# Designs tried in a protein design run: designed miniproteins, single chains, continued (2). Part 96

Each design is a single chain, and the fold is of that chain. pLDDT is the mean over its residues in the fold that is shown.

## One batch from the design tools (miniprotein)

Design m7344
Fold by ESMFold2-Fast:
Structure m7344 (fold): chain A 61 residues (1-61)
Amino acid sequence: SSMEEKIRKELNEIFKESAVETGAVDENASDEEVRKAVEENKETSEKFLEDAEKRLKERRE
């Protein structure tokens, strides 16, 4: 499809980068390994988005 699939792919790439940085997967990890690591850390991702929203609101003050 169009823009929606592209955005989701970019978000998945960001999550992959985060998983590598945290040591959850190797830099040479397969997409399957990255997907598993992202799924296991989905709750942390949700908290990160909530925290980001809170920080934006605080800056606006």
Scores: mean pLDDT 63

Design m7345
Fold by ESMFold2-Fast:
Parts: structure tokens; sequence; C-alpha cells
Structure m7345 (fold): chain A 97 residues (1-97)
């Protein structure tokens, strides 16, 4: 249900507050998968927007969660969100410098 997808998004945001970014991205991924199953484009865009906002935080440990970010980027590419997937990969590449 949409409520379940929203709950997963909010759980992800709670883990961001706790600085448990691995679990945060796991919940964002689950929320995104469910939003896709629901064909809820508005909710998909909301989840992506929240993900891109946390990536702008200089304290966000991109390299520590590289595998989770790549998994999300792959899903975004499959969904046609090519520019957003590239932004995730660019953040990962910049963190290596």
Amino acid sequence: SREEAEKLLYLGLEYVKKKDYGKALEYFYKALELAVELQDSELIEEIITNLLLILKDPEFPVLAVASELERIAELLEELGYTEEAERLRQALEEAKK
C-alpha cells in the first residue's frame, strides 16, 4: 500500500537522523521498490528527492555506503531516472578524490 511505502521512507529518514546510513538506504530502496509496484510516480519522485537531499550533506559517508548507492542507481536507471542515477554515481566518484 502507499501507506507502507511512506512508512518505509520515514524509517529511512529516521535512520539518517541516527547516522545509520546503510539502513537508511536499505529502507529508501524498499520504499522505492514498493512505490514502483504501486505505479505511484509522485511517491517515486518524493523518495528520489529525499535521497538526493541527503547526498548534499557533506557528512554523508558516500564511500561507506557505496554498494547501497550503486544498487539504488541501478534501480533508478531501470526506471528511466538516468540523470538522478548519474548524480549518485558522480557523488561516489567525487568522494574517491
Scores: mean pLDDT 83

Design m7346
Fold by ESMFold2-Fast:
Structure m7346 (fold): chain A 100 residues (1-100)
Amino acid sequence: SKENERLLEILKRLLERHQEVLELLKKLLEAIKKEKDEELKKELRLIISELYTLMNQELELLDKYYRGEISIEEFEKKIKEIEAEIEELMKKGKELLEKA
């Protein structure tokens, strides 16, 4: 169905984004191990925590969709909103890595 095609495209983008987030998280965790600046460590840990929270929210939305609690339109809208927040956090994380 058309809805199944939309879902598949959303899921492909979500998987690709999660792979990019996981690579960044690995680099952020390695930076924390080497960093001596406690304020920079706090900022790095905050970015990690926020990225995990947003990824978990995406999985919760997917579960709600599969349970029939939200429409495909609502699911796509909410995923795009979280995607934008993840992209902003990933940019901040990369900028912090250049300071570490």
Scores: mean pLDDT 87

Design m7347
Fold by ESMFold2-Fast:
Structure m7347 (fold): chain A 90 residues (1-90)
Amino acid sequence: MTAEELIELAEKAIDEARNAKTPLEKGYYIGRAMALVGQAAEATGDEDALRKVEELGKKSQEAMQKGDYDKAIDYVREALEVAREAVEKK
């Protein structure tokens, strides 16, 4: 699977998280999206991008622990943009 394919799957997972109706479903798709974004960042070899994605992933997890799923989704979306830029700038 390429970094570009991982980005596409992460975008779909974010949309699924946003459209989910229960906290449990939102958490599942947020976790899936974050894992895919992390894999995409790793595939680029850009250590600065990977570190930024990891920090945003931690913030997303902290937001979920506080029950703020909308904020958690926002952090994952920001991480996705970081990974997307790293994929495009090689």
Scores: mean pLDDT 85

Design m7348
Fold by ESMFold2-Fast:
Structure m7348 (fold): chain A 83 residues (1-83)
Amino acid sequence: SAKEELLEQLERLRKKAKEEFDEETYSKIEELIDETEARLERARSDEEIVAVIEEFKARLAEVVSQEDFHKILRIYTEIVLES
Protein backbone atom coordinates (compact mmCIF):
# COMPACT_ATOMS: atom_id res chain seq x y z
CA SER A 1 0.00 0.00 0.00
CA ALA A 2 1.02 3.66 -0.33
CA LYS A 3 1.22 3.91 3.47
CA GLU A 4 3.59 0.89 3.67
CA GLU A 5 5.79 2.40 0.91
CA LEU A 6 5.95 5.75 2.77
CA LEU A 7 6.89 4.00 6.04
CA GLU A 8 9.69 2.11 4.23
CA GLN A 9 10.88 5.39 2.63
CA LEU A 10 10.96 7.12 6.05
CA GLU A 11 13.07 4.27 7.48
CA ARG A 12 15.50 4.62 4.54
CA LEU A 13 15.59 8.38 5.19
CA ARG A 14 16.35 7.68 8.89
CA LYS A 15 19.30 5.45 7.94
CA LYS A 16 20.70 7.99 5.43
CA ALA A 17 20.24 10.90 7.86
CA LYS A 18 22.24 9.03 10.53
CA GLU A 19 25.14 8.75 8.03
CA GLU A 20 24.90 12.30 6.59
CA PHE A 21 24.29 14.59 9.62
CA ASP A 22 25.89 15.31 12.97
CA GLU A 23 24.44 13.68 16.11
CA GLU A 24 22.45 16.77 17.22
CA THR A 25 20.83 17.34 13.81
CA TYR A 26 20.16 13.61 13.36
CA SER A 27 18.45 13.46 16.79
CA LYS A 28 15.96 16.13 15.66
CA ILE A 29 15.32 14.36 12.33
CA GLU A 30 14.88 10.99 14.10
CA GLU A 31 12.30 12.45 16.52
CA LEU A 32 10.29 13.93 13.63
CA ILE A 33 10.45 10.64 11.67
CA ASP A 34 9.17 8.76 14.76
CA GLU A 35 6.27 11.23 15.15
CA THR A 36 5.49 11.12 11.41
CA GLU A 37 5.47 7.29 11.30
CA ALA A 38 3.05 7.23 14.27
CA ARG A 39 0.79 9.74 12.48
CA LEU A 40 0.93 7.71 9.23
CA GLU A 41 -0.11 4.54 11.11
CA ARG A 42 -3.24 6.42 12.32
CA ALA A 43 -4.03 8.06 8.94
CA ARG A 44 -7.21 6.70 7.32
CA SER A 45 -7.38 8.64 4.02
CA ASP A 46 -5.11 9.99 1.27
CA GLU A 47 -5.89 13.53 2.50
CA GLU A 48 -4.67 12.61 6.01
CA ILE A 49 -1.48 11.02 4.58
CA VAL A 50 -0.75 14.19 2.55
CA ALA A 51 -1.36 16.37 5.65
CA VAL A 52 1.05 14.21 7.71
CA ILE A 53 3.83 14.52 5.11
CA GLU A 54 3.28 18.29 4.73
CA GLU A 55 3.47 18.68 8.53
CA PHE A 56 6.72 16.65 8.55
CA LYS A 57 8.27 19.02 5.97
CA ALA A 58 7.04 22.11 7.85
CA ARG A 59 8.43 20.82 11.19
CA LEU A 60 11.79 19.98 9.54
CA ALA A 61 12.03 23.57 8.21
CA GLU A 62 11.56 24.86 11.79
CA VAL A 63 14.06 22.59 13.59
CA VAL A 64 17.02 22.37 11.15
CA SER A 65 18.95 25.00 9.13
CA GLN A 66 17.80 25.90 5.60
CA GLU A 67 20.89 24.12 4.18
CA ASP A 68 20.16 20.93 6.15
CA PHE A 69 16.45 21.15 5.23
CA HIS A 70 17.27 21.24 1.50
CA LYS A 71 19.75 18.35 1.94
CA ILE A 72 17.10 16.23 3.75
CA LEU A 73 14.52 16.95 1.01
CA ARG A 74 17.05 15.97 -1.68
CA ILE A 75 17.81 12.66 0.11
CA TYR A 76 14.08 11.97 0.55
CA THR A 77 13.36 12.70 -3.14
CA GLU A 78 16.17 10.31 -4.20
CA ILE A 79 14.70 7.58 -1.95
CA VAL A 80 11.21 8.11 -3.42
CA LEU A 81 12.55 7.94 -7.00
CA GLU A 82 14.38 4.66 -6.19
CA SER A 83 11.15 3.16 -4.80
Scores: mean pLDDT 86

Design m7349
Fold by ESMFold2-Fast:
Structure m7349 (fold): chain A 99 residues (1-99)
Amino acid sequence: MEAERRRAEERVAARIWVRLHADREVPAEHRATWERIRALAATFTEEDLELVVRHIIEEEGNEEAAEALRALVAGDPRAADLIERISGDPGLAASVRAA
């Protein structure tokens, strides 16, 4: 579970990075890193997103959790529905959707 969660976090982070920087030119010195990030993003699944959302809700404090969840929603709007389903907290879900 721990290793699977870390891999899910890496894939989710890569997907968000790719979506937020889709139209950006990457400096030549960072091209290899960018290619690795794109490769990780290509292996992303909704199950990775669910694992990361569940971990944030269960393990992180309220303010840090809310900020991390807003970042997920900004990168993938499917995260908002997962947050509501996993947390059972409509107030938290409404807060992250408002971002």
Scores: mean pLDDT 71

Design m7350
Fold by ESMFold2-Fast:
Structure m7350 (fold): chain A 62 residues (1-62)
Amino acid sequence: DLSKKIVDVVEKLAEEGVNLDAFTTLEDFRKAVEKYYGKEEAEKITAVLERMRQGGLDAAAA
């Protein structure tokens, strides 16, 4: 499940000492993921987060 992958990535970033409270935007989060997991994983995770954010609004409108 994609949600579990996102949680695992967030936990891994926290283990590496990344301060998650410092992320004010999805762009900051994407940059951190890209640094540790590479560009492809950063793009996949960012796309999922953007779809979840957009899906929340679309689900309320649908």
Scores: mean pLDDT 64

Design m7351
Fold by ESMFold2-Fast:
Structure m7351 (fold): chain A 71 residues (1-71)
Amino acid sequence: SSEIEKEAKELNKELVEKIKKAEEELEKLLKEGKISREEYQKKVAELVGEVLREIGDFLQKELERRRKEEE
């Protein structure tokens, strides 16, 4: 249905804004010498992991919803 597509678009918008803000903050900290390049890479990887977890959680909840409807 169109519901999941709408919810996916909203989630994508939220995740894009979250990534942009976090990356801008991390780049600023790196440029100011407050974090190392290695720590920057680690924090970017952690951010990617968080985003993937949120996407996975969204998909899992949709799968659970569909499974209940098909029972």
Scores: mean pLDDT 79

Design m7352
Fold by ESMFold2-Fast:
Structure m7352 (fold): chain A 89 residues (1-89)
Amino acid sequence: MTDEDILLGSSRIRSIVELVKQGLTLSEAFEKSKLEEPLEPEELREKATELLDLILERNKANATEEQLAAARAKAPGLVDETVAAWEAV
């Protein structure tokens, strides 16, 4: 149970997705959505993967190349970070 576990939790993933759709970067969305309830590890990875796909789709439509590169670099790391937090127990 850490900030890392909450980072991609069910409510937080939903909040992050909405904030990214509103124009926030991944880092800004995660910062603003802190302290949400975490998902189970399996569901967390599934939802984090869904978030990655959504961010890439959004950036492809209306974002700059810089934002697209940042989203690609950040999203896989966040999936791994969250999964690693549960495995580290």
Scores: mean pLDDT 56

Design m7353
Fold by ESMFold2-Fast:
Structure m7353 (fold): chain A 105 residues (1-105)
Amino acid sequence: MLKVTTRVRVRNLSRADAEAAAKAGEAAAKEAGLDVRTRLRDEVLTPDERVTVLEIEMEGVAEDSDQAFKIVNDQGKAATKVMTIAYKSNINAKVEVEHEVEKVE
């Protein structure tokens, strides 16, 4: 079997915008039947400036390479929804997306 993981990290969003992006990403992942974990981390840069770091991890298991490709595509669609909301909220949002496919058992 193949384990397929997509990780999305978003910086430079307000807490409210990060929560909106998280909900959209979770909804898209769940609609695609993917396991999803979301973490929000608050950082205070100055007394008047609070920045939230959003971390989303999506995992799926595939029997073969064709299924793995489908899972990567579904995870990519969820990541694209998160990116779209992030950039609409702040054009200077920093988004990092990482894909990993690992052979397990």
Scores: mean pLDDT 80

Design m7354
Fold by ESMFold2-Fast:
Structure m7354 (fold): chain A 78 residues (1-78)
Amino acid sequence: SNPLKINALFPEEFMRGLIASLLAFAERLAPVDPAGAARIRELAERAQAHLDAGDLESATRDLMEAVEEALRARERLA
């Protein structure tokens, strides 16, 4: 499948998948980096609330911040 087509046609489904992945990552991260895990969870839950309200712009912003926090946490563990 073409990634551009998936991202263009199913942005909400893609965002929901990312939120679920970020929440799962935060749960696994919590014993090692509780502060990082809490921040990722907060942003992912906020993104979910915005997405459920139909606010795709705010959901995207919160997801981007959550992804950046997750990447920083991964780098700290490397």
Scores: mean pLDDT 81

Design m7355
Fold by ESMFold2-Fast:
Structure m7355 (fold): chain A 61 residues (1-61)
Amino acid sequence: MKKVLVVVGDDEAKARETAERLGKEIGAEPLVVTGKSVEEARALAEKLREEGYEVYLLGLE
């Protein structure tokens, strides 16, 4: 099963750095979502799980 790490945060640079670092540690592909909507990130994570991905969600906000 392909692993994906979804990182949500207001700071794009910080979110990207965190996603790349933690993604490497857990063997997951990093995906950065910027903005104030945690609900949109959850919807994306659920959609990816339906497509057969193992998804981890981390909020930096």
Scores: mean pLDDT 76

Design m7356
Fold by ESMFold2-Fast:
Structure m7356 (fold): chain A 58 residues (1-58)
Amino acid sequence: SMEELEKKLEELERELVRKLLAGEISADQAEAQGKARTRELAEEFGLSEEEIEKLLSG
C-alpha cells in the first residue's frame, strides 16, 4: 500500500540522516543511496516509471 511505501521511505530517510550525522557516509553518498533505494522501493510497490521519475525529481 502507499502507507507502507511512505513508512519505508521515512525509515530510509532516517537511516541515511543517521549515517550522514555519524560521518559514516558523505552527502553525495547519501543522495546516491537515497535515489537508488527510493527507485527500488517504488518499483517493489508497483509505481509506474512516470511516478518513480516524479519522486526522484523532487
Scores: mean pLDDT 81

Design m7357
Fold by ESMFold2-Fast:
Structure m7357 (fold): chain A 71 residues (1-71)
Amino acid sequence: SPLDELRKLKEQLEKEKDLQKQVEIYNEMVRLYSQALADNVDPETLNEMRRILQEMQDLLMAKIDEQEAKE
């Protein structure tokens, strides 16, 4: 299911140490969500996917802010 694939990408993003690679994984997660929207996946699954995407976006933004504060 697209939700299971998104959860696997979430785990990969959380374990990744390189910010650029984390952004690449996040872009793939966004692509999966866009495909799920186009395929009219159920609202409950779409809502959970959106929650995961927002969590990962917040994580990436926090990392970017931390790097900027140290430079």
Scores: mean pLDDT 84

Design m7358
Fold by ESMFold2-Fast:
Structure m7358 (fold): chain A 55 residues (1-55)
Amino acid sequence: MPSLEELLAEAERLRAQLPAEHRPLADWMIREARASQDRAAAEQVVAMLRELAAS
């Protein structure tokens, strides 16, 4: 089970792979997950960023 830090690191890697148009949304989502310190929120952010990267 990945830690909060590992999930946030994965989200940052996914953010870097996104088109420029999607990066502000990714930045906001990552910031909120980091501020909440909620691992489940970070897992949702990673899942959503993977969907954006697949689009």
Scores: mean pLDDT 82

Design m7359
Fold by ESMFold2-Fast:
Structure m7359 (fold): chain A 74 residues (1-74)
Amino acid sequence: SMDEIFEEYVKKLREEVEKAIKEYGADNLEKIEEVIFRILREFLAEHPEASSEEVQKLMERMAEVVKELIEKYK
């Protein structure tokens, strides 16, 4: 299902954002945003069938996870 696909990209986002936070700090929003945009671009390239609503849902889920990680590593 699309929700299972989302969780795979969210898992990758979590790993890559944690890596960026450990390397650059949780306050380096530019480096965190670079990771977010890269993963979103990969999703759009691999899943061109995704609707605008599904893309928005993924973006909202990604934002939730990023917020959680920034708060955890403050």
Scores: mean pLDDT 86

Design m7360
Fold by ESMFold2-Fast:
Structure m7360 (fold): chain A 75 residues (1-75)
Amino acid sequence: HMMPVAIAETDKEYSLEELIEQVELLFTDPEALRKRYEKDIKKIIGRAVLTREQAIELVKKLYELGYKNIIPTLP
């Protein structure tokens, strides 16, 4: 259940609940996530190979640091 994950910067801010839902969508249907959010992506700011649990923990920590305008996506 590990997959390559990119963190992309956006102009839109998301709630923590929305960020967690994006991670779950990435691990269940990554193509649907791409179609829904690809146009909001400005640039990739990070990449890692993560489990779903690690990706959820990462977006929670980024949110606490003020990174609310991000999308977890495929590289």
Scores: mean pLDDT 83

Design m7361
Fold by ESMFold2-Fast:
Structure m7361 (fold): chain A 77 residues (1-77)
Amino acid sequence: NLEEFAKKYAELYGAKTVVLVPPERALEVAEVVNGEFVGATDGLAVIVSKEELSEDQIKRAFELGAVAIYTGGKFIK
C-alpha cells in the first residue's frame, strides 16, 4: 500500500512531502522537489521534503517518472 508507506515516511522524517519514484529517476526528482533520498521500499526510491509541493513541482515529478506523491496531506497517484 503506497499511501501507507508514504504517510509512514512523512511521519518518520517530519516531512510535508514524500515522493515514491523508480531508483534510476531518484536524483532528478529529488532536485525538482528540493528533497533528499532516504531509503527504498518495494523497488521504489523514497524522497522526502520539508516543503509542500507546488502544482508545477508535482507535474514535473510525474513527468520524470514519479509513481506516487504525498504532499500537503494529499496522496496523488
Scores: mean pLDDT 84

Design m7362
Fold by ESMFold2-Fast:
Structure m7362 (fold): chain A 69 residues (1-69)
Amino acid sequence: MKLDLEAALALVEEALRAGDLGLARGVARMMISDPEASEEAYERLRELARRLGRPDFVEWLEELWAELQ
């Protein structure tokens, strides 16, 4: 699971750097929707978005997390 999580995080980072918000959101949604690791994925994605200076993506993640509970 951790290896898959790291690969998915790397893909989200590359998508955000490339301006591909659709890909970044799609991958993040799949990660957070995984019941095995949703909380870890959510926290790792928020940290990634904060590190990249993307408050818009942090806000979107918080909205998605609240919806999915």
Scores: mean pLDDT 79

Design m7363
Fold by ESMFold2-Fast:
Structure m7363 (fold): chain A 65 residues (1-65)
Amino acid sequence: SELDREHEEIARLLKEIRDTGSEEQRKKADELVHEWQEKALTSSPEETLRLTRELGEKLRGILES
């Protein structure tokens, strides 16, 4: 599914940040994941997909900074 692909991409980005990122980048990634988890718990499936995509975009931004 599209959501499964987004989850795979997030897992890949989180691994890259963990393996190559700074302490600050890891902290920012953890904060974004916590925000996503909180919002996803009260969201529809459609909203969860959107939030998951936004998380992926934000995680890419951390790596590009």
Scores: mean pLDDT 83

Design m7364
Fold by ESMFold2-Fast:
Structure m7364 (fold): chain A 63 residues (1-63)
Amino acid sequence: MKVVPVPIIAPTKEEAKAAVEGYAARLSPEQRAEFLARYDKATTLEEIQEVGGEAFAAAMAEA
């Protein structure tokens, strides 16, 4: 291709990464590894938000 359009402008994955890592840090090592692995494999905005929401809910339950 002669012109490659920018697929992602907003730092959606970077923004969610900081939040997910913060929430996962409050969880057990097992849950932390699980959420980080799921986040790394997330390819859609919906998947990223799902992982973030679940990590938030789990962290709030443990807080």
Scores: mean pLDDT 67

Design m7365
Fold by ESMFold2-Fast:
Structure m7365 (fold): chain A 57 residues (1-57)
Amino acid sequence: DDAERRAHLERLRREGTVETAAELHRQGLSPREIADRLGLRGRSGYVRRLLREAGLR
């Protein structure tokens, strides 16, 4: 129950993060700029993974 709740909240946060990253990407921001915007400084590789999961490249 508690583990399922944590997994569900993580999915919701991930979904919101992916949507925000996709919107910033549509605005012409680089993965590095998106990472900085999301508080994920130095995590441009992670941002590229999120964009790839959203069907963006």
Scores: mean pLDDT 73

Design m7366
Fold by ESMFold2-Fast:
Structure m7366 (fold): chain A 89 residues (1-89)
Amino acid sequence: MTREEVEEFLEKQKKEVEELLLKQGVPREKAEEVANTLAEYARLGWEYLTNPTPEIAEQLRATIDRLEALLKELGLDSSSLAKHKALLE
């Protein structure tokens, strides 16, 4: 998988996540913020799979913490995180 293929995949996922959140009544700004944070998590996950370093692992954890904070602000459960984690297998 090339970087270009990863970016194309992430763009599709961002659009799906944004549309899903908007249908759930989430404000557009927050929907975009969640989608962008998920894309960053996926990008770091891909980097970790190609070069597993402690530094990248720490960045992944920080991104997960940020995503959990965003979901709490929106009153959403962390169950949505499990679906996106499956995409990194």
Scores: mean pLDDT 72

Design m7367
Fold by ESMFold2-Fast:
Parts: sequence; structure tokens; C-alpha cells
Structure m7367 (fold): chain A 90 residues (1-90)
Amino acid sequence: EEVLEVLDVRILKAGPASDLIAERIRPGDRYTVAELMEIVREALYEAGEGSDLFEPLLIIREPDESSPDPRVVVLTISAGRSIVELRVRP
């Protein structure tokens, strides 16, 4: 799977998991989308937002239209009550 370099991490909406996500995913880190999902899922369960019946996790991948580099994409991560935005590139 494609390995992505994390360029920027922004908390768009603070929630119980947002600080754990921001501590674990840092600018300069390299992850696949699957690895990012696992980090976020672990943070949700530690923050008490995990559930056996419901997984409140969604990742949306979009081009960063504001970036002069066309390879940069924005990952919007909705995780429980938190929303975190990552800027990443291959």
C-alpha cells in the first residue's frame, strides 16, 4: 500500500481522542492509510469512544486544491466526537 508522509496535523474539532491522535501522528512521520486507521482506532478506544457495536471512524481523502504541489492530499479523519485533518503526500 502507498506510504504517505505527514506534512501537517490540525485538530478541526477537539474531542476525547483528538489529543491522543495529535500526539501519535506527527509531521515527518510516514504511514499507510491502514496504519493511520489503526492509530486512530486505538486512540478512540483509549479515549472511551470505542464500541463493539459501532465504530465511529471515517477517513475522507481529497486533493489539497490550495497546495502548489499536486501530490499533496488532505485526509479528514472523523473519529468519535473529534475531527482531525492531515496533509500528506506519497
Scores: mean pLDDT 80

Design m7368
Fold by ESMFold2-Fast:
Structure m7368 (fold): chain A 103 residues (1-103)
Amino acid sequence: DLREEYRRIIKELQEKADLSPYEIDNLIDTAIEMVETGEFKPSPPLPSLPPDKSEEELIKKFEEAEKVLEEAKKKPELTPGQKAGMNLIEMLLGKVTDEDLAK
């Protein structure tokens, strides 16, 4: 069940990386935008704290990110921004090893 895998990823990011559900949502949004626009941008500063993000909302975001990643992989040419966005999505999904991150 893909939903159970996404739940495990969310919990691992919270426990290992000390990321809040809000920070995870923000990173996914940034990665998707980078892949779609082809532009490398840091996350914009947010002036207000949004309400708590549910696991269901984060699961939907991961499903969206995975679809964006698969579509980007089909493109013959990728911009640096698209590659950075794809790498961020893969890292968040746990598809990138620590060895890959060290390069």
Scores: mean pLDDT 67

Design m7369
Fold by ESMFold2-Fast:
Structure m7369 (fold): chain A 75 residues (1-75)
Amino acid sequence: DEAALRRLMFELLVANNAGVTLSEAEFEELVETLRRESPANYEFLEELRKEGASEEDLRRVVAALHEDLRELRAL
């Protein structure tokens, strides 16, 4: 079940980043970075947005995905 897997990943990312908040400008810059450098993660974010995820939760997801991308690029 694709939707159930997406929901589980979303909940884990939000829970692991519960204390993270981003400004609108920070959020937009990180979303654009994901779109350029990780299209699969950008698509994941857009699917969550279509499913009605809150802006606050989307910011936590974006912060988590960007941190993962940063760690991968350091390898």
Scores: mean pLDDT 75

Design m7370
Fold by ESMFold2-Fast:
Structure m7370 (fold): chain A 80 residues (1-80)
Amino acid sequence: MKITLEEFFDKLVERYKALFERWLKEHPDLSKEELKEIAERAVENLVDFISKLFGITDPEVKEKLKERLLKAAEEVIEKH
């Protein structure tokens, strides 16, 4: 099944958001600042992993993925 890079990123962001919402419910005592720091580290690691796995070398593509994942995480944290 051929999917576009954009469609792949959309699915990845949705999945990450759902997993992060679940993880956040297991840690109700963490501050929003601590959650943001954890999310930033998790996003950096995920972008590095995906980039290596799919051979993404374009820094602009990596930055766009990072921004989308961070935005999704921030939306979840603000609802916490």
Scores: mean pLDDT 76

Design m7371
Fold by ESMFold2-Fast:
Structure m7371 (fold): chain A 82 residues (1-82)
Amino acid sequence: SREKQWKTLAESLRKVEDDLYALADEAVRRDPSIAPRIEALRRAIENAKTPEEFVTAAVSLLLTSAVAIALARERERLRKLE
């Protein structure tokens, strides 16, 4: 049951893997300081041997990228208001 849940999540994430990488590229473009962390997470995705390892790495990439983009957008918004 748990293994099947991890496989289902991994399959869903693999279908949007190109979108995840595009989001990561956007995050690095907006905040170049995160590039080493994004590169490490991309390698973790490539080296994943189990669905759980893949899901963990992909979700970490998503969250790291989304947070970096949100913070960069907020910094840009504040800069434009001043």
Scores: mean pLDDT 86

Design m7372
Fold by ESMFold2-Fast:
Structure m7372 (fold): chain A 69 residues (1-69)
Amino acid sequence: SSAELVKAAAEHLIETNGKVTKEGAESMIEYAKEKLDGKGREGAIQMAEVALKTGDGRSAGEAGLKAAE
């Protein structure tokens, strides 16, 4: 499901604390709007928005997990 996919991506981002670029975050928002639905879309968008604001993968992943619930 969209929510499961986003939760897995968020958990990976928390674990690795990967660098999220502005371009990567913007692409994630586009993908979420086109391909995801429900809580998965919400989670992906929140994850991308926090990544744009902070540049921090861990913070972004935590926001994505919470929104995908």
Scores: mean pLDDT 82

Design m7373
Fold by ESMFold2-Fast:
Structure m7373 (fold): chain A 57 residues (1-57)
Amino acid sequence: MSAEEILDELRETDPEVAALLEKIKDPVQKEVALQFVLGLRELGASASDIAALLRKL
């Protein structure tokens, strides 16, 4: 439900992805990026693939 709870989970399972999301300062951009990451995880994307995409932003 909260972005904070999702980030806390990601810090344990996918710390590289969590660190990249935490660098986003704008709260709206961070929320959109979090939803995008969750969608990619549901489609079976690996943490390294997601991190590579976030680094392009």
Scores: mean pLDDT 77

Design m7374
Fold by ESMFold2-Fast:
Structure m7374 (fold): chain A 72 residues (1-72)
Amino acid sequence: KVDELIEKLSDKDPEVREKAAKELGKIGEKEKSQEFFDKVKEALLKASKDKDEKVSEAARDALFKIYKALQP
């Protein structure tokens, strides 16, 4: 599941990449897991530099939500 979403962040279709970033953000917010964040961090950071503005915004939002969920 998570590995499939990480792979979809590199899909040729920006709609697929946007959806994958949003889903990873939702999962991370619910999981509140450092291990999850470590697993997805690099892929989401790459997606935050995406040429498609909706994808890069979704990835930045996902990173923020995951990071916020890990706050002490």
Scores: mean pLDDT 82

Design m7375
Fold by ESMFold2-Fast:
Structure m7375 (fold): chain A 93 residues (1-93)
Amino acid sequence: AESKSILSKVTPEGKEFTFNAKKGQKVSLLVQGASTPLNVQIISPSGEVLLEETVEAGDSLSTSFIANEDGEYKIKFTAEKESLFLLSYEITD
């Protein structure tokens, strides 16, 4: 199992994170603490959009998925205004 918590900043230009997963692993994500609405996308290694949601200011998003392929997944954040936010993720077998 791997777990990380990252304090980051989004700007109107966007912010991207990447992680590697193996087929069948569970990926759990928590996004919180933004002072502006965040648009969140999760993109598979093949480029398929697995999740697209908006997290309102002061809210949190808790979600999980099972990796359907081996490789590098992308989490993309966009916002209209600059904000700090916390991303936590865990990858389990």
Scores: mean pLDDT 85

Design m7376
Fold by ESMFold2-Fast:
Structure m7376 (fold): chain A 59 residues (1-59)
Amino acid sequence: MEFSKEELEKIEKLAKSLVEGHKTFHETREYVPSKEELELFNSLSYEQKLKALEIAFKL
């Protein structure tokens, strides 16, 4: 795999954010993405975003 350790940490952080957002739909708790989470999402490439979704589906 061609991602650095630092890139993988960012991808995993986004994946966890996606899982938590999905979980709140079932728990009726409000989840609002932080400015840091939005900046993280916008800083990642399309390929890195797809990897985050793949990890999120496995969680």
Scores: mean pLDDT 69

Design m7377
Fold by ESMFold2-Fast:
Structure m7377 (fold): chain A 55 residues (1-55)
Amino acid sequence: NPDGIAIAEKAINENSTLTDEQKTIILNAVKKSTTDDDIANAQDTASDLLLKSSS
């Protein structure tokens, strides 16, 4: 799903709370995704990292 991948990539890249390493891991997972389920999992991981960063 190229549209979903593009949206996820934009959201992850615009997120200044995530480290470059974390962004690379999530972006790699998103790029290999071909289903909404894979994309949702990548976004959920990003959200978890954000919550942890907020302490």
Scores: mean pLDDT 68

Design m7378
Fold by ESMFold2-Fast:
Structure m7378 (fold): chain A 94 residues (1-94)
Amino acid sequence: KVQEMIEKFKKILEELVKAEGIKIDPLIYEALLQMAELNIKINELNEKEVEGAARSVAETLKEIEEFLKKANIKEKEELLEKAKKMLELVKEAE
């Protein structure tokens, strides 16, 4: 049940990212993906909530993409470090 919801979330997110042409660093993508998967597991999200979560993550990725287009090197490095820290926190929470 939970694994089925996670797979559905991944599929919807992938379709939204492709449809909107979002290009993002794989580390940032993975950090947000794993945070969302943890949320699905902890809160036992249903199908409608998973669809909402996928849309929310796609919107966040789009905002980050737009930020990165205008960001300087230091701001990009700081965002990547935040993504790394987020991934470590997710691993500790599992």
Scores: mean pLDDT 84

Design m7379
Fold by ESMFold2-Fast:
Structure m7379 (fold): chain A 67 residues (1-67)
Amino acid sequence: SAEEDIQKVLESLGIPKQSKEKLKEIAKKIAEKYNLDIEKEPEKIGMVFAWEYLKDKEKTLKELGLT
């Protein structure tokens, strides 16, 4: 699922474990920003999150409410 893919990315980046509701919120925000379907493209949501974080860590964390 998109939530599980995002959680694994967060763990690999050293970010503390997030609630299931927070992971759903993150997945929804990324899906809306990039016009992705959460049900059809959950793996792309995780990849896009990782790419955005590597591109600009502070901006990504602020946009997703992880600061």
Scores: mean pLDDT 76

Design m7380
Fold by ESMFold2-Fast:
Structure m7380 (fold): chain A 73 residues (1-73)
Amino acid sequence: SEPVRIDTEAYTERLKEGILNGEEEKTREELKKEITDMLVAAGVPERAAEAMAEREVEYLTEVAKKEIEEEKK
C-alpha cells in the first residue's frame, strides 16, 4: 500500500473558507469523510481511518482559525 499524503495547505484553505462563510461544521465533516475515504482506499481499517481523519481535521481547523486571526490583525 502507498503511504497517504494529506494536503495540509489545501485542506487548511478549505477550512478557512468554510469558517468565513459560516460553514465550519459542514466543511469539517466533508474533509473528515474525504480523508477517511482516502485512508480506507490505502488499506487503513475504517475505524482507524475515522480516528486519524478526526484528529487531522481538528488540527487543521485550529491552524485555519489562527491564520484567519492573523489576517484580521
Scores: mean pLDDT 80

